# Ledger of designs, part 2: designed miniproteins, single chains, continued (5)

Each design is a single chain, and the fold is of that chain. pLDDT is the mean over its residues in the fold that is shown.

## One batch from the design tools (miniprotein)

Design m16037
Fold by ESMFold2-Fast:
Structure m16037 (fold): chain A 83 residues (1-83)
Amino acid sequence: SMEFREEAAEKVVEVLSKLLPEAFKDKEALRKAAREVVGTYSDEELELALPYLEFRGYDDSEGAKLAERLQKEIYVKVAELLS
């Protein structure tokens, strides 16, 4: 749903700005990147990934893999927006 995607994007911004503040100094670029990347995922994929956003250990679960991919894609998108 639209509401769920907005909530997911805001959760991603909150978590990534807390965990990687030096990489995500431009909050506007981070919000734009989070919305664009979250928009490419299904609601089901986001439900699996969101619990793992703050997890930094090794985990081979589908949710952990999706969270890692989501974070990397946002990092790349922020870099593209700032180039």
Scores: mean pLDDT 78

Design m16038
Fold by ESMFold2-Fast:
Structure m16038 (fold): chain A 80 residues (1-80)
Amino acid sequence: TITASFQQTPIADVARFLAREGGFNLLIAPEATGTVTATFANRPAEDVLIDLALRAGLELVTVTAGNGSLKGTTLLLRRP
């Protein structure tokens, strides 16, 4: 679970942190830009990443699926 505070942190850096903590692989498209200011307490890394993508107007796409688990899954963070 994630307990963290971000202040004007680049979304790419936040997403990489969440991928490391959640144990999944992440590709970040060049258009996935912007900063994040948010505080989270005891949330799953995957839920935090989904919330941040939604807030930033970005989409999270599964490139290589791990069936039933994000462990070993490769996700792409991109603009719709």
Scores: mean pLDDT 74

Design m16039
Fold by ESMFold2-Fast:
Structure m16039 (fold): chain A 89 residues (1-89)
Amino acid sequence: MEERLKRLEESIKTAKEIGDVLQAVADALAGRPEEARKLLEKHTDLSPEARKQFEELIAEAERIREKYPGLSDDERAALFIKELIEKKK
């Protein structure tokens, strides 16, 4: 029982982390990097590698925002997704 509960907790935690990453990216793309960083700070138990990846995603979103300030939030989100897919190989 305890092992199954821990596995369910880990799965729920991962799903919440993914949701917060997507929200942080959306906030950074919309010009709200402070809200994005609050979401990252909420996850105090992230591994150093996961924390670095999260911070890199926020930084990429901020870069797209700065490079394309004349685009809509949706257009910047599309560019971010395109860059992310190309990085995944």
Scores: mean pLDDT 72

Design m16040
Fold by ESMFold2-Fast:
Structure m16040 (fold): chain A 67 residues (1-67)
Amino acid sequence: APAIQSVHVEVASREEAEARREEAAASGKVQYLEPVTEKDGRYVASVVINRPEENVVLYHTFTAPAP
């Protein structure tokens, strides 16, 4: 079974969170991509990426301060 890893990165803005998510999505096969949401005063951008050549599934979460 592939290894499952979680990565959480805090960034300065919603636009940066979206850009970092796009970069992460380009690094492998996207299994799941969620629209940017606001939770607990933060913007959250999430993507799940499969990198089968490395036998890894990555859960990327990027957060930014909300207004």
Scores: mean pLDDT 79

Design m16041
Fold by ESMFold2-Fast:
Structure m16041 (fold): chain A 100 residues (1-100)
Amino acid sequence: LEELYQKKMLKAQKLMEEFGSKMEEVMNDKSLTVEEKIKEINKITEETIKELEKLREEVEKELREIKPELAKEFVEEIDEAIEYIKETTERLIKEIQKAS
C-alpha cells in the first residue's frame, strides 16, 4: 500500500519536473514567435494538468476505501501542484508578452 502511494507520488514529481523542463525549452527557443511560445506553453500546461487529474482520480479510487487519509493527502498535493502550474503558466505568458 505504501509502495503504491510512493509510486504515485514519484509519478507526480516526474510530471512536475517534465513540466519545468518543457517550459524552459519553450522560453529559451529563439526560433519560436511570441504566439507560438504561448500556444506551446498552453499545450504543455493542459497536458500536464490532465495527467495530474488522472493520477488524482486513480489514487482516490484505489485508496479511498482502504486509507482515506492518504487519499485526501494525495488529492491536496495534486491540487497544490495544479495551482502552481497555473500560476507559473500565467507568469511565463506575461514575461513573453512583456519581451514583445
Scores: mean pLDDT 84

Design m16042
Fold by ESMFold2-Fast:
Structure m16042 (fold): chain A 103 residues (1-103)
Amino acid sequence: SVEELLEKAREAARAGDLETAIKYYEEAAKIDPEKVLEKADEWIEEARKTGDRHLLYVALHARRIAARILAEKTKDPEKRAEYLLLARESEATLLAFEDLLLA
């Protein structure tokens, strides 16, 4: 289930295995990208409040992955543009701050 994949992703993230966490988020997003996007937004806010850089890193990847899948699936050009913007903003943040987020 999506819930099991998200739980495995969070366990991998807690263990410091961020690459494995991202792979589980990718699999979850293939099943239910809307739920993954919702959870990613929750985790980004949690990371902002707690200063958890590793959580922010993983959550930004989850948002990027889910947003790109939603952009591909939607027939609404306005929603497609919004999802692509979310994905690109997440990617830009990751590229700009990867070394700081992984420290």
Scores: mean pLDDT 84

Design m16043
Fold by ESMFold2-Fast:
Parts: sequence; C-alpha cells; structure tokens
Structure m16043 (fold): chain A 78 residues (1-78)
Amino acid sequence: MDRLRALMAELGERLRAALSRDDALTVADLIAVPYGASVEEVVEALRRARAELPTRLSPESATRAQGLLEEAIRRLEE
C-alpha cells in the first residue's frame, strides 16, 4: 500500500512538472482509482489511460504523459 501510494504520488508530481495544469488534470481523471485499489487495478487504469491519451491531449503532451505512465507501470510490475 505505502509503495503504491508513493509511486502514484511521484507520478502525479512528474505529470504536473511535464504538462500544463489542464493536461495534468486530464491525465489525473483518466488514472483515477478508488482509495485502496489493488496494484492490478492501478496498472489496468494506467494502461487504459495510456491508450486514451492520444485522443485527449496534443501529440507532444500525449507522448510525454505516455512515457511517464509506462515508467510507472514498469515500477509497479516489479
């Protein structure tokens, strides 16, 4: 639980640093999961968000956000 929370907090910080406020909020909405969600549920939400990003953000912002989501998925699956 604590590691999952820390990784998701880090992802949120990196998204806010890399994207505009509105784009970061869009990604936050796409990756939103209930409090206490399992690692499997979070990984599935991140994978779905990654697929949806090109339809919601500019190509440049989508590429940056997808890279950050892919790194988060990799770290959660280890």
Scores: mean pLDDT 81

Design m16044
Fold by ESMFold2-Fast:
Structure m16044 (fold): chain A 63 residues (1-63)
Amino acid sequence: SFTDLELSEEQLKEVEAREAELRARVAALLEHHSVDDPATQAEIRAMVAAAQAEAEALARKAA
């Protein structure tokens, strides 16, 4: 969870904005692709992993 990172209030808002962007991207992908498609599932997993890495990088910059 992004909330498990030691973040300031401003950084938490940045993470929330990035989570909203991720949700929008996943929703857009699912408008044209089935969630049952292995390739679509792999793309969603890659997007989630990238978002998690970005949140961790944000926390490291705060340290």
Scores: mean pLDDT 73

Design m16045
Fold by ESMFold2-Fast:
Structure m16045 (fold): chain A 118 residues (1-118)
Amino acid sequence: SLLDRIEAAAARLMELTKDLPKELQEAVGKEVQAVIDKVRELMNASEDEREEKARQVVGELARLHKLVDEAIKQATPEQAAAIRAAYQELVDHVFAALMYVLGFEEASRLLASPIPPE
């Protein structure tokens, strides 16, 4: 399933962060779990909840992106390349889940403007 692919990509990303500082590894792990949890909520959402749940998925993905950027700065060039590839695989599968629930146009719009209103 799409969720299985997201969980597998997340596990690969976590394995690549194991040699990074513990605080950063824990922050990435927590945010990866938040993304998975919000995707699960989105896939089970009623029609009236879909937009809000999709915004939550994109918001968690944006937080994960910032942590992955920090991980890349602290990694060797070889580790950084592997982390980028694993993160992109995760993003691709999350985008597939957004497209499955919302359709291509809405999914693309949300990823272009991921910041939720304050």
Scores: mean pLDDT 84

Design m16046
Fold by ESMFold2-Fast:
Structure m16046 (fold): chain A 85 residues (1-85)
Amino acid sequence: TELVEKAIELGKQGKVLEAARLLAEAFGEDEETVLQRLGDRMVGNLFRNGGLSTAELAIELARRRGDEEALKVAEKAYEEEKKEL
């Protein structure tokens, strides 16, 4: 969805709070929980940009909800970010 794509782009720009807010909105999750999980993934990916971490979290959230369209969007973004490393 458009919200997932925008969240990943914002994460890539380092706008972590805004990225977490949009992911929380897209998946109906708690904003604080999403922000904490995004932060954890960014720490785990010290040598990667925030777009990769945001896409990785979006994949997990889409999988938990069974949102196949959001999953496809997030997986495509993840592969694109991974290739830029």
Scores: mean pLDDT 80

Design m16047
Fold by ESMFold2-Fast:
Structure m16047 (fold): chain A 90 residues (1-90)
Amino acid sequence: SAMDQQIRQQADSLMSQFNNIYNTTMTNIMQGRASPQQVQDTIAQMQQIRDQMRALRAQATDPQVRTQLQNDIDVIDNNIQQLFDILNQM
């Protein structure tokens, strides 16, 4: 449907934002330039993107689109867990 196509485009945009935020934060961590507060701020931003992704998934009617969005959510959740693990070591 046109709505499922719009949902896919919005999800792709959210994933691009997520990848940019995550990769920038990981680069700063690797270079010793990230504070614990900056890592916490990144986790909060990633959680907001995840929540938006969950809302889009709830609106999707195509099972394939719902599965694709769940896979994206799982990637975000795994990367949030990785940042929490890093934060615990700081």
Scores: mean pLDDT 92

Design m16048
Fold by ESMFold2-Fast:
Structure m16048 (fold): chain A 97 residues (1-97)
Amino acid sequence: GLEAFARAVAFLDVENWPKEEYARLAKKLIELEKPVEFVYDDSLLTPEQKAEFDKLYERYLEKLKEAGIDPESVEKEDVLKAMKLIHGLTEEEVEAA
């Protein structure tokens, strides 16, 4: 769900991925309409990257909860709202990806 998505986005932010790649990720998640589990090897992260990842992930989950978005949701509307809150991505940017 969106919790796994928020975790994936936080990891990609630590790796400095471009905004356009997040639009593609959001589009893929919407097309699947299934719970997605994000698995990563945190042994590849430096201590500084791990601290920043943990901080970003917590902030993203907090933003989702404050906006009333269910972190377990896989609905298109909730994925689009989450991406708008986290990276300012519009529905048009996601659909064009």
Scores: mean pLDDT 68

Design m16049
Fold by ESMFold2-Fast:
Structure m16049 (fold): chain A 108 residues (1-108)
Amino acid sequence: SEIEKLAKEILEELNIKTEEKIDGYIPEESEIPKDFNLLERVGFVLSYSILNSKTPPSDELKEEVNKLLEKLKEEKEDELKTKALILAIGKLVFKNEEDAKKFVKLSL
């Protein structure tokens, strides 16, 4: 997938190496307010999963996530890059690929 390739390139370019993951579950689509924009959806899913995680995220994980969130806030024109940034956040935060993909779907 072009999105998966670009997400990997973004993580490598930003030198994101944190292996620590949260173990919180992802909300159902029905739990996300329908009037939320992209950034509000991303923030909601991350906050929801962090709040139900048994272990809080490390300072390193928070820093790496904030780097990607900053890039996502700056991206306004490239839909592929927007999706790749959300997938990169998902891959950084969640232990399994299925949760990372669900995070992308819920954020869009």
Scores: mean pLDDT 85

Design m16050
Fold by ESMFold2-Fast:
Structure m16050 (fold): chain A 104 residues (1-104)
Amino acid sequence: SSSLQERNRALARELLVLMARGIIAHPETASFEGVIMARPGAEAIVADESASARTKALARELVRLADEGAAASKAGISRDEMLALSEEIRARLRARIAALEAAE
């Protein structure tokens, strides 16, 4: 790969991490498509030694939601079902945040 391609891949990974962090900070922005796209960023957060235990726990939840979303997509879901899943994703992220706060 050229150095330009390597730089662009590194930047893309950083943008996906930023996307995953944005979803964790603002669960209301989470969507079916968004969590699937953010999966590599969420995995990078889980592997990040500098990330808090809470942030890693939320990133693991995001990975689970992305895997469930990818499975639903492969099974062929409608746009209305995607909208309903986006609402469920937001509810599950909010519930996970509340559970982690209650455990502190």
Scores: mean pLDDT 86

Design m16051
Fold by ESMFold2-Fast:
Structure m16051 (fold): chain A 95 residues (1-95)
Amino acid sequence: SHAAGIEAAAARIKEALGLDPALSREELVEILRERWGDPEVRARVAEAVLAAQEAAAAELLAKLPPEERAAAEAQFAADRAPLRATLAELRAAAA
């Protein structure tokens, strides 16, 4: 679900940035806003979101009949391609 995916992404972002797991969504947003000028922060956020999306996609694919998996895998790859491109750009900027 979208809500579960958002919570998983928020948890991974907190972990990636070394933040308190008990932080509220509002507190996390304030920290991200303050630090958003840093390409390393943006890259870690993109990595955390991508990892959460890939984990969710893998779980969904495991539940699909084999005949539906190839089309679903292609769709999930397409859905994540913009974020993967953004991550590559941010990592290049942080280097």
Scores: mean pLDDT 80

Design m16052
Fold by ESMFold2-Fast:
Structure m16052 (fold): chain A 75 residues (1-75)
Amino acid sequence: SEVDEAKEALLRALLEGDEAAALEALDRFISLGGDVNAPAPESSPLAGLRPIALAEAMGLERVVARLRAAGAVRP
């Protein structure tokens, strides 16, 4: 699924601390109808983590702001 690929790209960019790549991946994920509050799937090493929690942990302030603007809420 394209939305699952966009989610993978977002989570990877967040883990790498690449704010620019994370913003691009987030915008693509949202454009494909992705849920910014959906946790990472149980098949992932990041299972249960929401994008906003990972962005906050990585200190990616611009990504946190974009996620909040898109309706992300804290877990």
Scores: mean pLDDT 80

Design m16053
Fold by ESMFold2-Fast:
Structure m16053 (fold): chain A 94 residues (1-94)
Amino acid sequence: SMEKLKELEKAAKLGALEKALELAGLSEESRKELEEAMKEYVRNPSEETKEKLIKKIEEIAKREGLSEEEKKNLKEAVLKYVGGIALIKLAVEK
């Protein structure tokens, strides 16, 4: 049951991320760059890698012509998703 709860939490956060990505209308290239940046953060969570992820989101938002609101929503969805994964990883490793 604990594994199912973690899967449901991941699915909910993934759904929020997918919706934010769809609303932002990101290109395939930008989505791929964002995915790589998220993977780097999840692999080694730190304040430095979080800052690098935020900068990458800002670069993508500027390139794609996102509004300030769209950029904020994308940042929030991405950070909530990767933060949730990092928290689950820490809970497993204990």
Scores: mean pLDDT 73

Design m16054
Fold by ESMFold2-Fast:
Structure m16054 (fold): chain A 81 residues (1-81)
Amino acid sequence: SFLDQRRQSLQQSQQYMQQGQQLVKQAENTPNIDEQIKLYQQAIEQYQQAIKLSPLPDQVLQAQQNLDQAQEKLKKALEEK
């Protein structure tokens, strides 16, 4: 049903958000710049999936904010390489 599809998408979106947040934390905790770059790129991909799958505007906004922050951190890491 449409309701089951929406619940499935919400759960998947939440999982992608959590994975993105964990990857950002891992990137912030590594001293290796090449590893930071890879982890931020992976976090960006997770947040993009969260945005695509979320049926809730507030969660899309939060995922977009996290995406924007991860992109800025990636840019900084690339400049340090």
Scores: mean pLDDT 88

Design m16055
Fold by ESMFold2-Fast:
Structure m16055 (fold): chain A 88 residues (1-88)
Amino acid sequence: SLPSVEELLAWFAENEAELTPDQREAALFTLGVLMGIPKVKEKLKEMDEIGKKYPEMNEAEKKEAQERIRELVREGAAEAERRLAELA
């Protein structure tokens, strides 16, 4: 079973300072998804659509897809961080 949003928020608050930038972005993105933030869910949907097409992509398209996924995670993490700051 997945932890509750409250449990994940408490964990993030306690551990944020110890996370690497990549771990922090991944944690924020996950929190955004679990909190049901529409902009983060839209980014997750785009990532799913990329994933469905990925096996049929050529090398150049795969590199572009990887960069797009990195951008989506970063943008989603920023949106989640903004929302968490407003709730604090």
Scores: mean pLDDT 83

Design m16056
Fold by ESMFold2-Fast:
Structure m16056 (fold): chain A 86 residues (1-86)
Amino acid sequence: MREEERKRSVERAKKEAEEGLKMADKAEETARTEGLEEGEYGFDGAISKLDMAGGGSDPEGQKILEEKKKEIEERKEQTIAEMKAS
């Protein structure tokens, strides 16, 4: 029972993380095409999605979501830095 629940929780976390990364990809593209403010909004949306998805998850699932959330945060900072350097 608990093992199956953990397995489902981890799979759900992986799926949410993948969706968050796709949102971050779109946010990066939006920043380049529409501007920094629009891109930042997209990145914040991706981060919020992963933060909410972590609620009530197994510790393993939470760790997956936290790692991907950190990756998206770093990508946001890199995109901002690159656009401001121009």
Scores: mean pLDDT 78

Design m16057
Fold by ESMFold2-Fast:
Structure m16057 (fold): chain A 61 residues (1-61)
Amino acid sequence: MKSFEELKEAAVAFARMMHERSGVSEESLLAYFRREAEELGFSEEQIEDLLAAIRETMAAV
């Protein structure tokens, strides 16, 4: 879904920025975005896809 893909890209960019600038842990970022996606009503599969993208981004930093 286009809207989900846009959220995913935004979340990845935000997570990278917050990790670099604030020293926020990967666990904190994953917990935050999981909660956000759940509150927005995304499916379990979409949440897993979003979190996987964040993990891959954090691993590359």
Scores: mean pLDDT 74

Design m16058
Fold by ESMFold2-Fast:
Structure m16058 (fold): chain A 97 residues (1-97)
Amino acid sequence: SEIDKLVEELEKVKETDIERALELLLEIARLLELSEEVLREVEELLEKALEAHKNKEEVTVSSTGNGEVYSVTMPKWEYLLAEATGLMGREIRERLA
């Protein structure tokens, strides 16, 4: 019920207010009954994502494919958000197994 309210607010702001969207995701993470270790790491990642967004920071991610090195530069907050949501998803999947 409380999570449903936060998700509804997130849907309203996710395209227009990234700072508010990240704050709402942090509140949702706290309500998901994650392990203390995973919750702490998610909180740190989302707080860093908020700071990176405010500072307009970028990150370059490199990978190797077919004998060639590929590099992509993206907003750092997007990278950190992906890490945080990945951790949340892994914890939830483990509890369902």
Scores: mean pLDDT 79

Design m16059
Fold by ESMFold2-Fast:
Structure m16059 (fold): chain A 110 residues (1-110)
Amino acid sequence: MEELREAARKGAVDVTGSEDSPLTRAAIRAAMAEIERRLKEGKKVTPDEAYELARRHAKALQEALRRIAEEGVPESNDELLERIRQYLKEMGFSDEEAEAAVEALREFLD
């Protein structure tokens, strides 16, 4: 598990450029939630897969936030998180993947 978490951290940081940003932390948490689900299902997860999962989440969250910044930031955190969820789904995320990413971000906005 520690090797998978370290790989996820590197994947997120390679996208965001920052170890301490809320976006980096949210991407790592979302990736680790998916890794834990896969392991619980008896699937093997490699460090390379953990890296790519966190990188995918970080890129998608950056793109969602970029779109929100261009369209105008919603007045409430709930509306903001709902817009992020919709953009993640449009980018090919499952309902479960999008929800994990939104919940990770919610922790850092409150």
Scores: mean pLDDT 82

Design m16060
Fold by ESMFold2-Fast:
Structure m16060 (fold): chain A 71 residues (1-71)
Amino acid sequence: MREEIEREVEEAVAEVERALAEGVPREELLAGLRKAIEAAEEVERKSTDPEVIEEARRAREIAEAVLARLE
């Protein structure tokens, strides 16, 4: 579990670094990550499916880790 999240975080960080190198504004990338976190939190609150809730939680953890590295 943790190793899988770590791999996904590294992949996401590499994608963000690529976008930054291409000239995408940092603020735009940060806004996108915050929106992804909000969307995952909404799914966690409203879903009744344990698998869907777990997937949303995982997505939120990945986005939060990427956001922390960029800040």
Scores: mean pLDDT 78

Design m16061
Fold by ESMFold2-Fast:
Structure m16061 (fold): chain A 67 residues (1-67)
Amino acid sequence: GPRSFTVSLDDVTLTLHLPADRTLTDAFTQRFDWRLEDGTVLRDMTVWEVMQTLYERGLRSATLTLL
């Protein structure tokens, strides 16, 4: 089944929902489409780029689902 990880970098904390065949290393090193809790999809981003985008939007925590 899908796996969940909590990652904190600086002032941002993310909960990542990854498929069973994907690793946390994949999330940080490869570009994916990510879904936020509100249904917004951020396309072709690493987790680091998503964190920067959320920080710039004033968010300090979010849940991301890898698509």
Scores: mean pLDDT 84

Design m16062
Fold by ESMFold2-Fast:
Structure m16062 (fold): chain A 95 residues (1-95)
Amino acid sequence: SSKLQEDITRAMADITIGVFKTSSKDFPEKVRELMIEAGELISKANIYKNVYKDFDLARKYYEQASKKLEEASSLLSGSKKQSLLDLSKRLKELS
């Protein structure tokens, strides 16, 4: 596995923990939904890349996940917004 894959996994965990910590403070439900959708698209991209060796479909799903994270970031501010934008950029680099 590449260091980039490990960094993405860590970033996903950190963001998930961040969302959980703020949920009791009326954190936007839409952000959680977009994060779940992005995670599902990342999982799908990884399957196409690693199992089917379909790099074109993997790229498409990483790009879709990146867009979901950018949309989620538009609903946030500060460090949480930046974390989602950084993760979105990393997913585009995997494409």
Scores: mean pLDDT 73

Design m16063
Fold by ESMFold2-Fast:
Structure m16063 (fold): chain A 64 residues (1-64)
Amino acid sequence: NEEQYEKAREEALKLAEVFGELQLAANPDATVEIEEDETTVKVTVTYGDEVIEKTYDIEKLFPK
């Protein structure tokens, strides 16, 4: 239902934020971008020529 979906989205955002913070701690000159869509939360970390991308599927975090 919508309440479970909202909780899943919030969890995805928290995971994305933690991932970004960990990457910035390792590479302080990195750029972190978090993009939220209806079904996903994507973190893109760019450092020099390296790009790290992590996608969290909200439906996979849906409790049921």
Scores: mean pLDDT 78

Design m16064
Fold by ESMFold2-Fast:
Structure m16064 (fold): chain A 69 residues (1-69)
Amino acid sequence: MSKEEFEREVKRALLIMEVYVATDKETAREIIDLIDAGASPEEIRQKLLEAGVDEETAERIVKLYEEVK
């Protein structure tokens, strides 16, 4: 793998972990499915906020998503 590919994979792993830490397992799975489907950052942000994730955590997750998409 290139260095850029490796860094992207690490960021993707961090993104998935942040989602699982931020909410329940079922909601986290739904959000990860949206990420895998290439949903917009705004859709991911709205889903996180609807799930009761705080704005600061939702913003961190969305920033990570922007870096890995």
Scores: mean pLDDT 81

Design m16065
Fold by ESMFold2-Fast:
Structure m16065 (fold): chain A 91 residues (1-91)
Amino acid sequence: KSEEITKYLLKILEAVEKGNIEEAVEILKELLSKFPEVKPYILAILNSPDVEEAVKELKKLIEKFNLNIPEEKLKPLAEAFLKIREYLLNS
């Protein structure tokens, strides 16, 4: 479970970094379908007003599910979720 959730989050980051935001949204939908228990945490990240708050909410997700995400990827992953939010709001 924790390893699977971690893999989904890293795939989302990779897709956003490649500029493939539509793929990132598809991966996010798969994550939420397979692990609906992460949804409140993902929504908190997506609803964050800035990157600093998004990192704080992401850390709550990591602690709750005991995820193994490298510290250096936390800010990029938070930024990726904010880019996903902007895409969804403008779609």
Scores: mean pLDDT 85

Design m16066
Fold by ESMFold2-Fast:
Structure m16066 (fold): chain A 55 residues (1-55)
Amino acid sequence: DSKKKELEKLRKQIDDLGRQAADALAAGDHVSMDTLLKQIEELEEKKKKLEKEIK
């Protein structure tokens, strides 16, 4: 299913962005962290919608 592949891609993107946000926090870069957290939130919403459709 293309939806399952898209879900896997979203999970990878969220994990990658989460790591980048943690690195930004450790570096004291709150501007980059805020931007990354907003991107994560957007991808989490897409993931939740896809999970509902796959059930």
Scores: mean pLDDT 82

Design m16067
Fold by ESMFold2-Fast:
Structure m16067 (fold): chain A 69 residues (1-69)
Amino acid sequence: SLAEGALAALDRGVPVESVAETVLQIAKRLGNEKAIELAEKALDAYRQGKTDESRRLVEEAAREILKEE
């Protein structure tokens, strides 16, 4: 799944910002409002230098998408 791919990318050290943008695109395509909100918050946290918080939010957004797969 695309969400499983996003989680695997984080584990491989792909930049959190890139994964967050990908997850946001997937969430918007699915119309998953909760995942959209979490992914947008992840990008905001990343821009504030809160990388660990951003990573957690991306993981939460990906898990919300997994519930629909």
Scores: mean pLDDT 84

Design m16068
Fold by ESMFold2-Fast:
Structure m16068 (fold): chain A 60 residues (1-60)
Amino acid sequence: SLEEKIKELEEKIDLLNDAVDYLRQRAAQASGEERARLQATIDRLNAVIDKLKEELEKLK
């Protein structure tokens, strides 16, 4: 159960990091307004990642 929870959190963190990397590449090629919207999405996803990492560390 604990090992399964750790694996699920690690997989979620990996998927969100992949999404952030993709959005960062898009933001680098975007105009100011579109870049700002992409950056806001990146910031929200990073906040979710940070929460999941905190939960993961509590399980270790």
Scores: mean pLDDT 87

Design m16069
Fold by ESMFold2-Fast:
Structure m16069 (fold): chain A 95 residues (1-95)
Amino acid sequence: MPLSKEQQLKLYEIAMELVKEYAEENPERALVLGLATLLAAAQAAETGVIDVEEIAEEVAKVTGASREEALRASREAAERLKKRAEEEGIEVEVE
C-alpha cells in the first residue's frame, strides 16, 4: 500500500530517532544498526515492505560486517522500526 508523503517523512524521522537510541544503548553496533534502520525506512517508505535479506546484503557490503551480524542487525532494525511505526499508525510488513 503506498504511503503518503507525510507517512514517508515520519518513517525517516523515526529512523533518525532510532539511530540516536542505538548510539546510546549499543555504540559498538550503532553503525550497522543505524545503516540497517535507514535502509529499512527507505524500503518501507517506497513499498510498505522491509526485505531483511536485501538490507542485510547491502549492510554487509557497506560496513564489512559478517553476513550473520548483518542479517541479525537488519532483522532487529526492521522489527524495531515496524514497532515504532505501528505506534504512529503506520503499517509496515517485514519479510
Scores: mean pLDDT 84

Design m16070
Fold by ESMFold2-Fast:
Structure m16070 (fold): chain A 68 residues (1-68)
Amino acid sequence: DEAKIQAVLKDLRDAMKAFGESEENIEEALKAVREKLPGMLAESAANRAAGLHEAPRGGFFGKLLPAP
């Protein structure tokens, strides 16, 4: 849901501010993440509805891991 995506983005924003990132850089990074998260969440929900378990586990984190 978008509300949960917004919560994740808020946590990322707060973390980036704590590390001294500029507001412009934060907004750019959050836009990139926001564009990708809905697709990842929709994919996860569709996989659960279809009973698919073989998709890359961890969703977001799974896509961050390089293939061997």
Scores: mean pLDDT 64

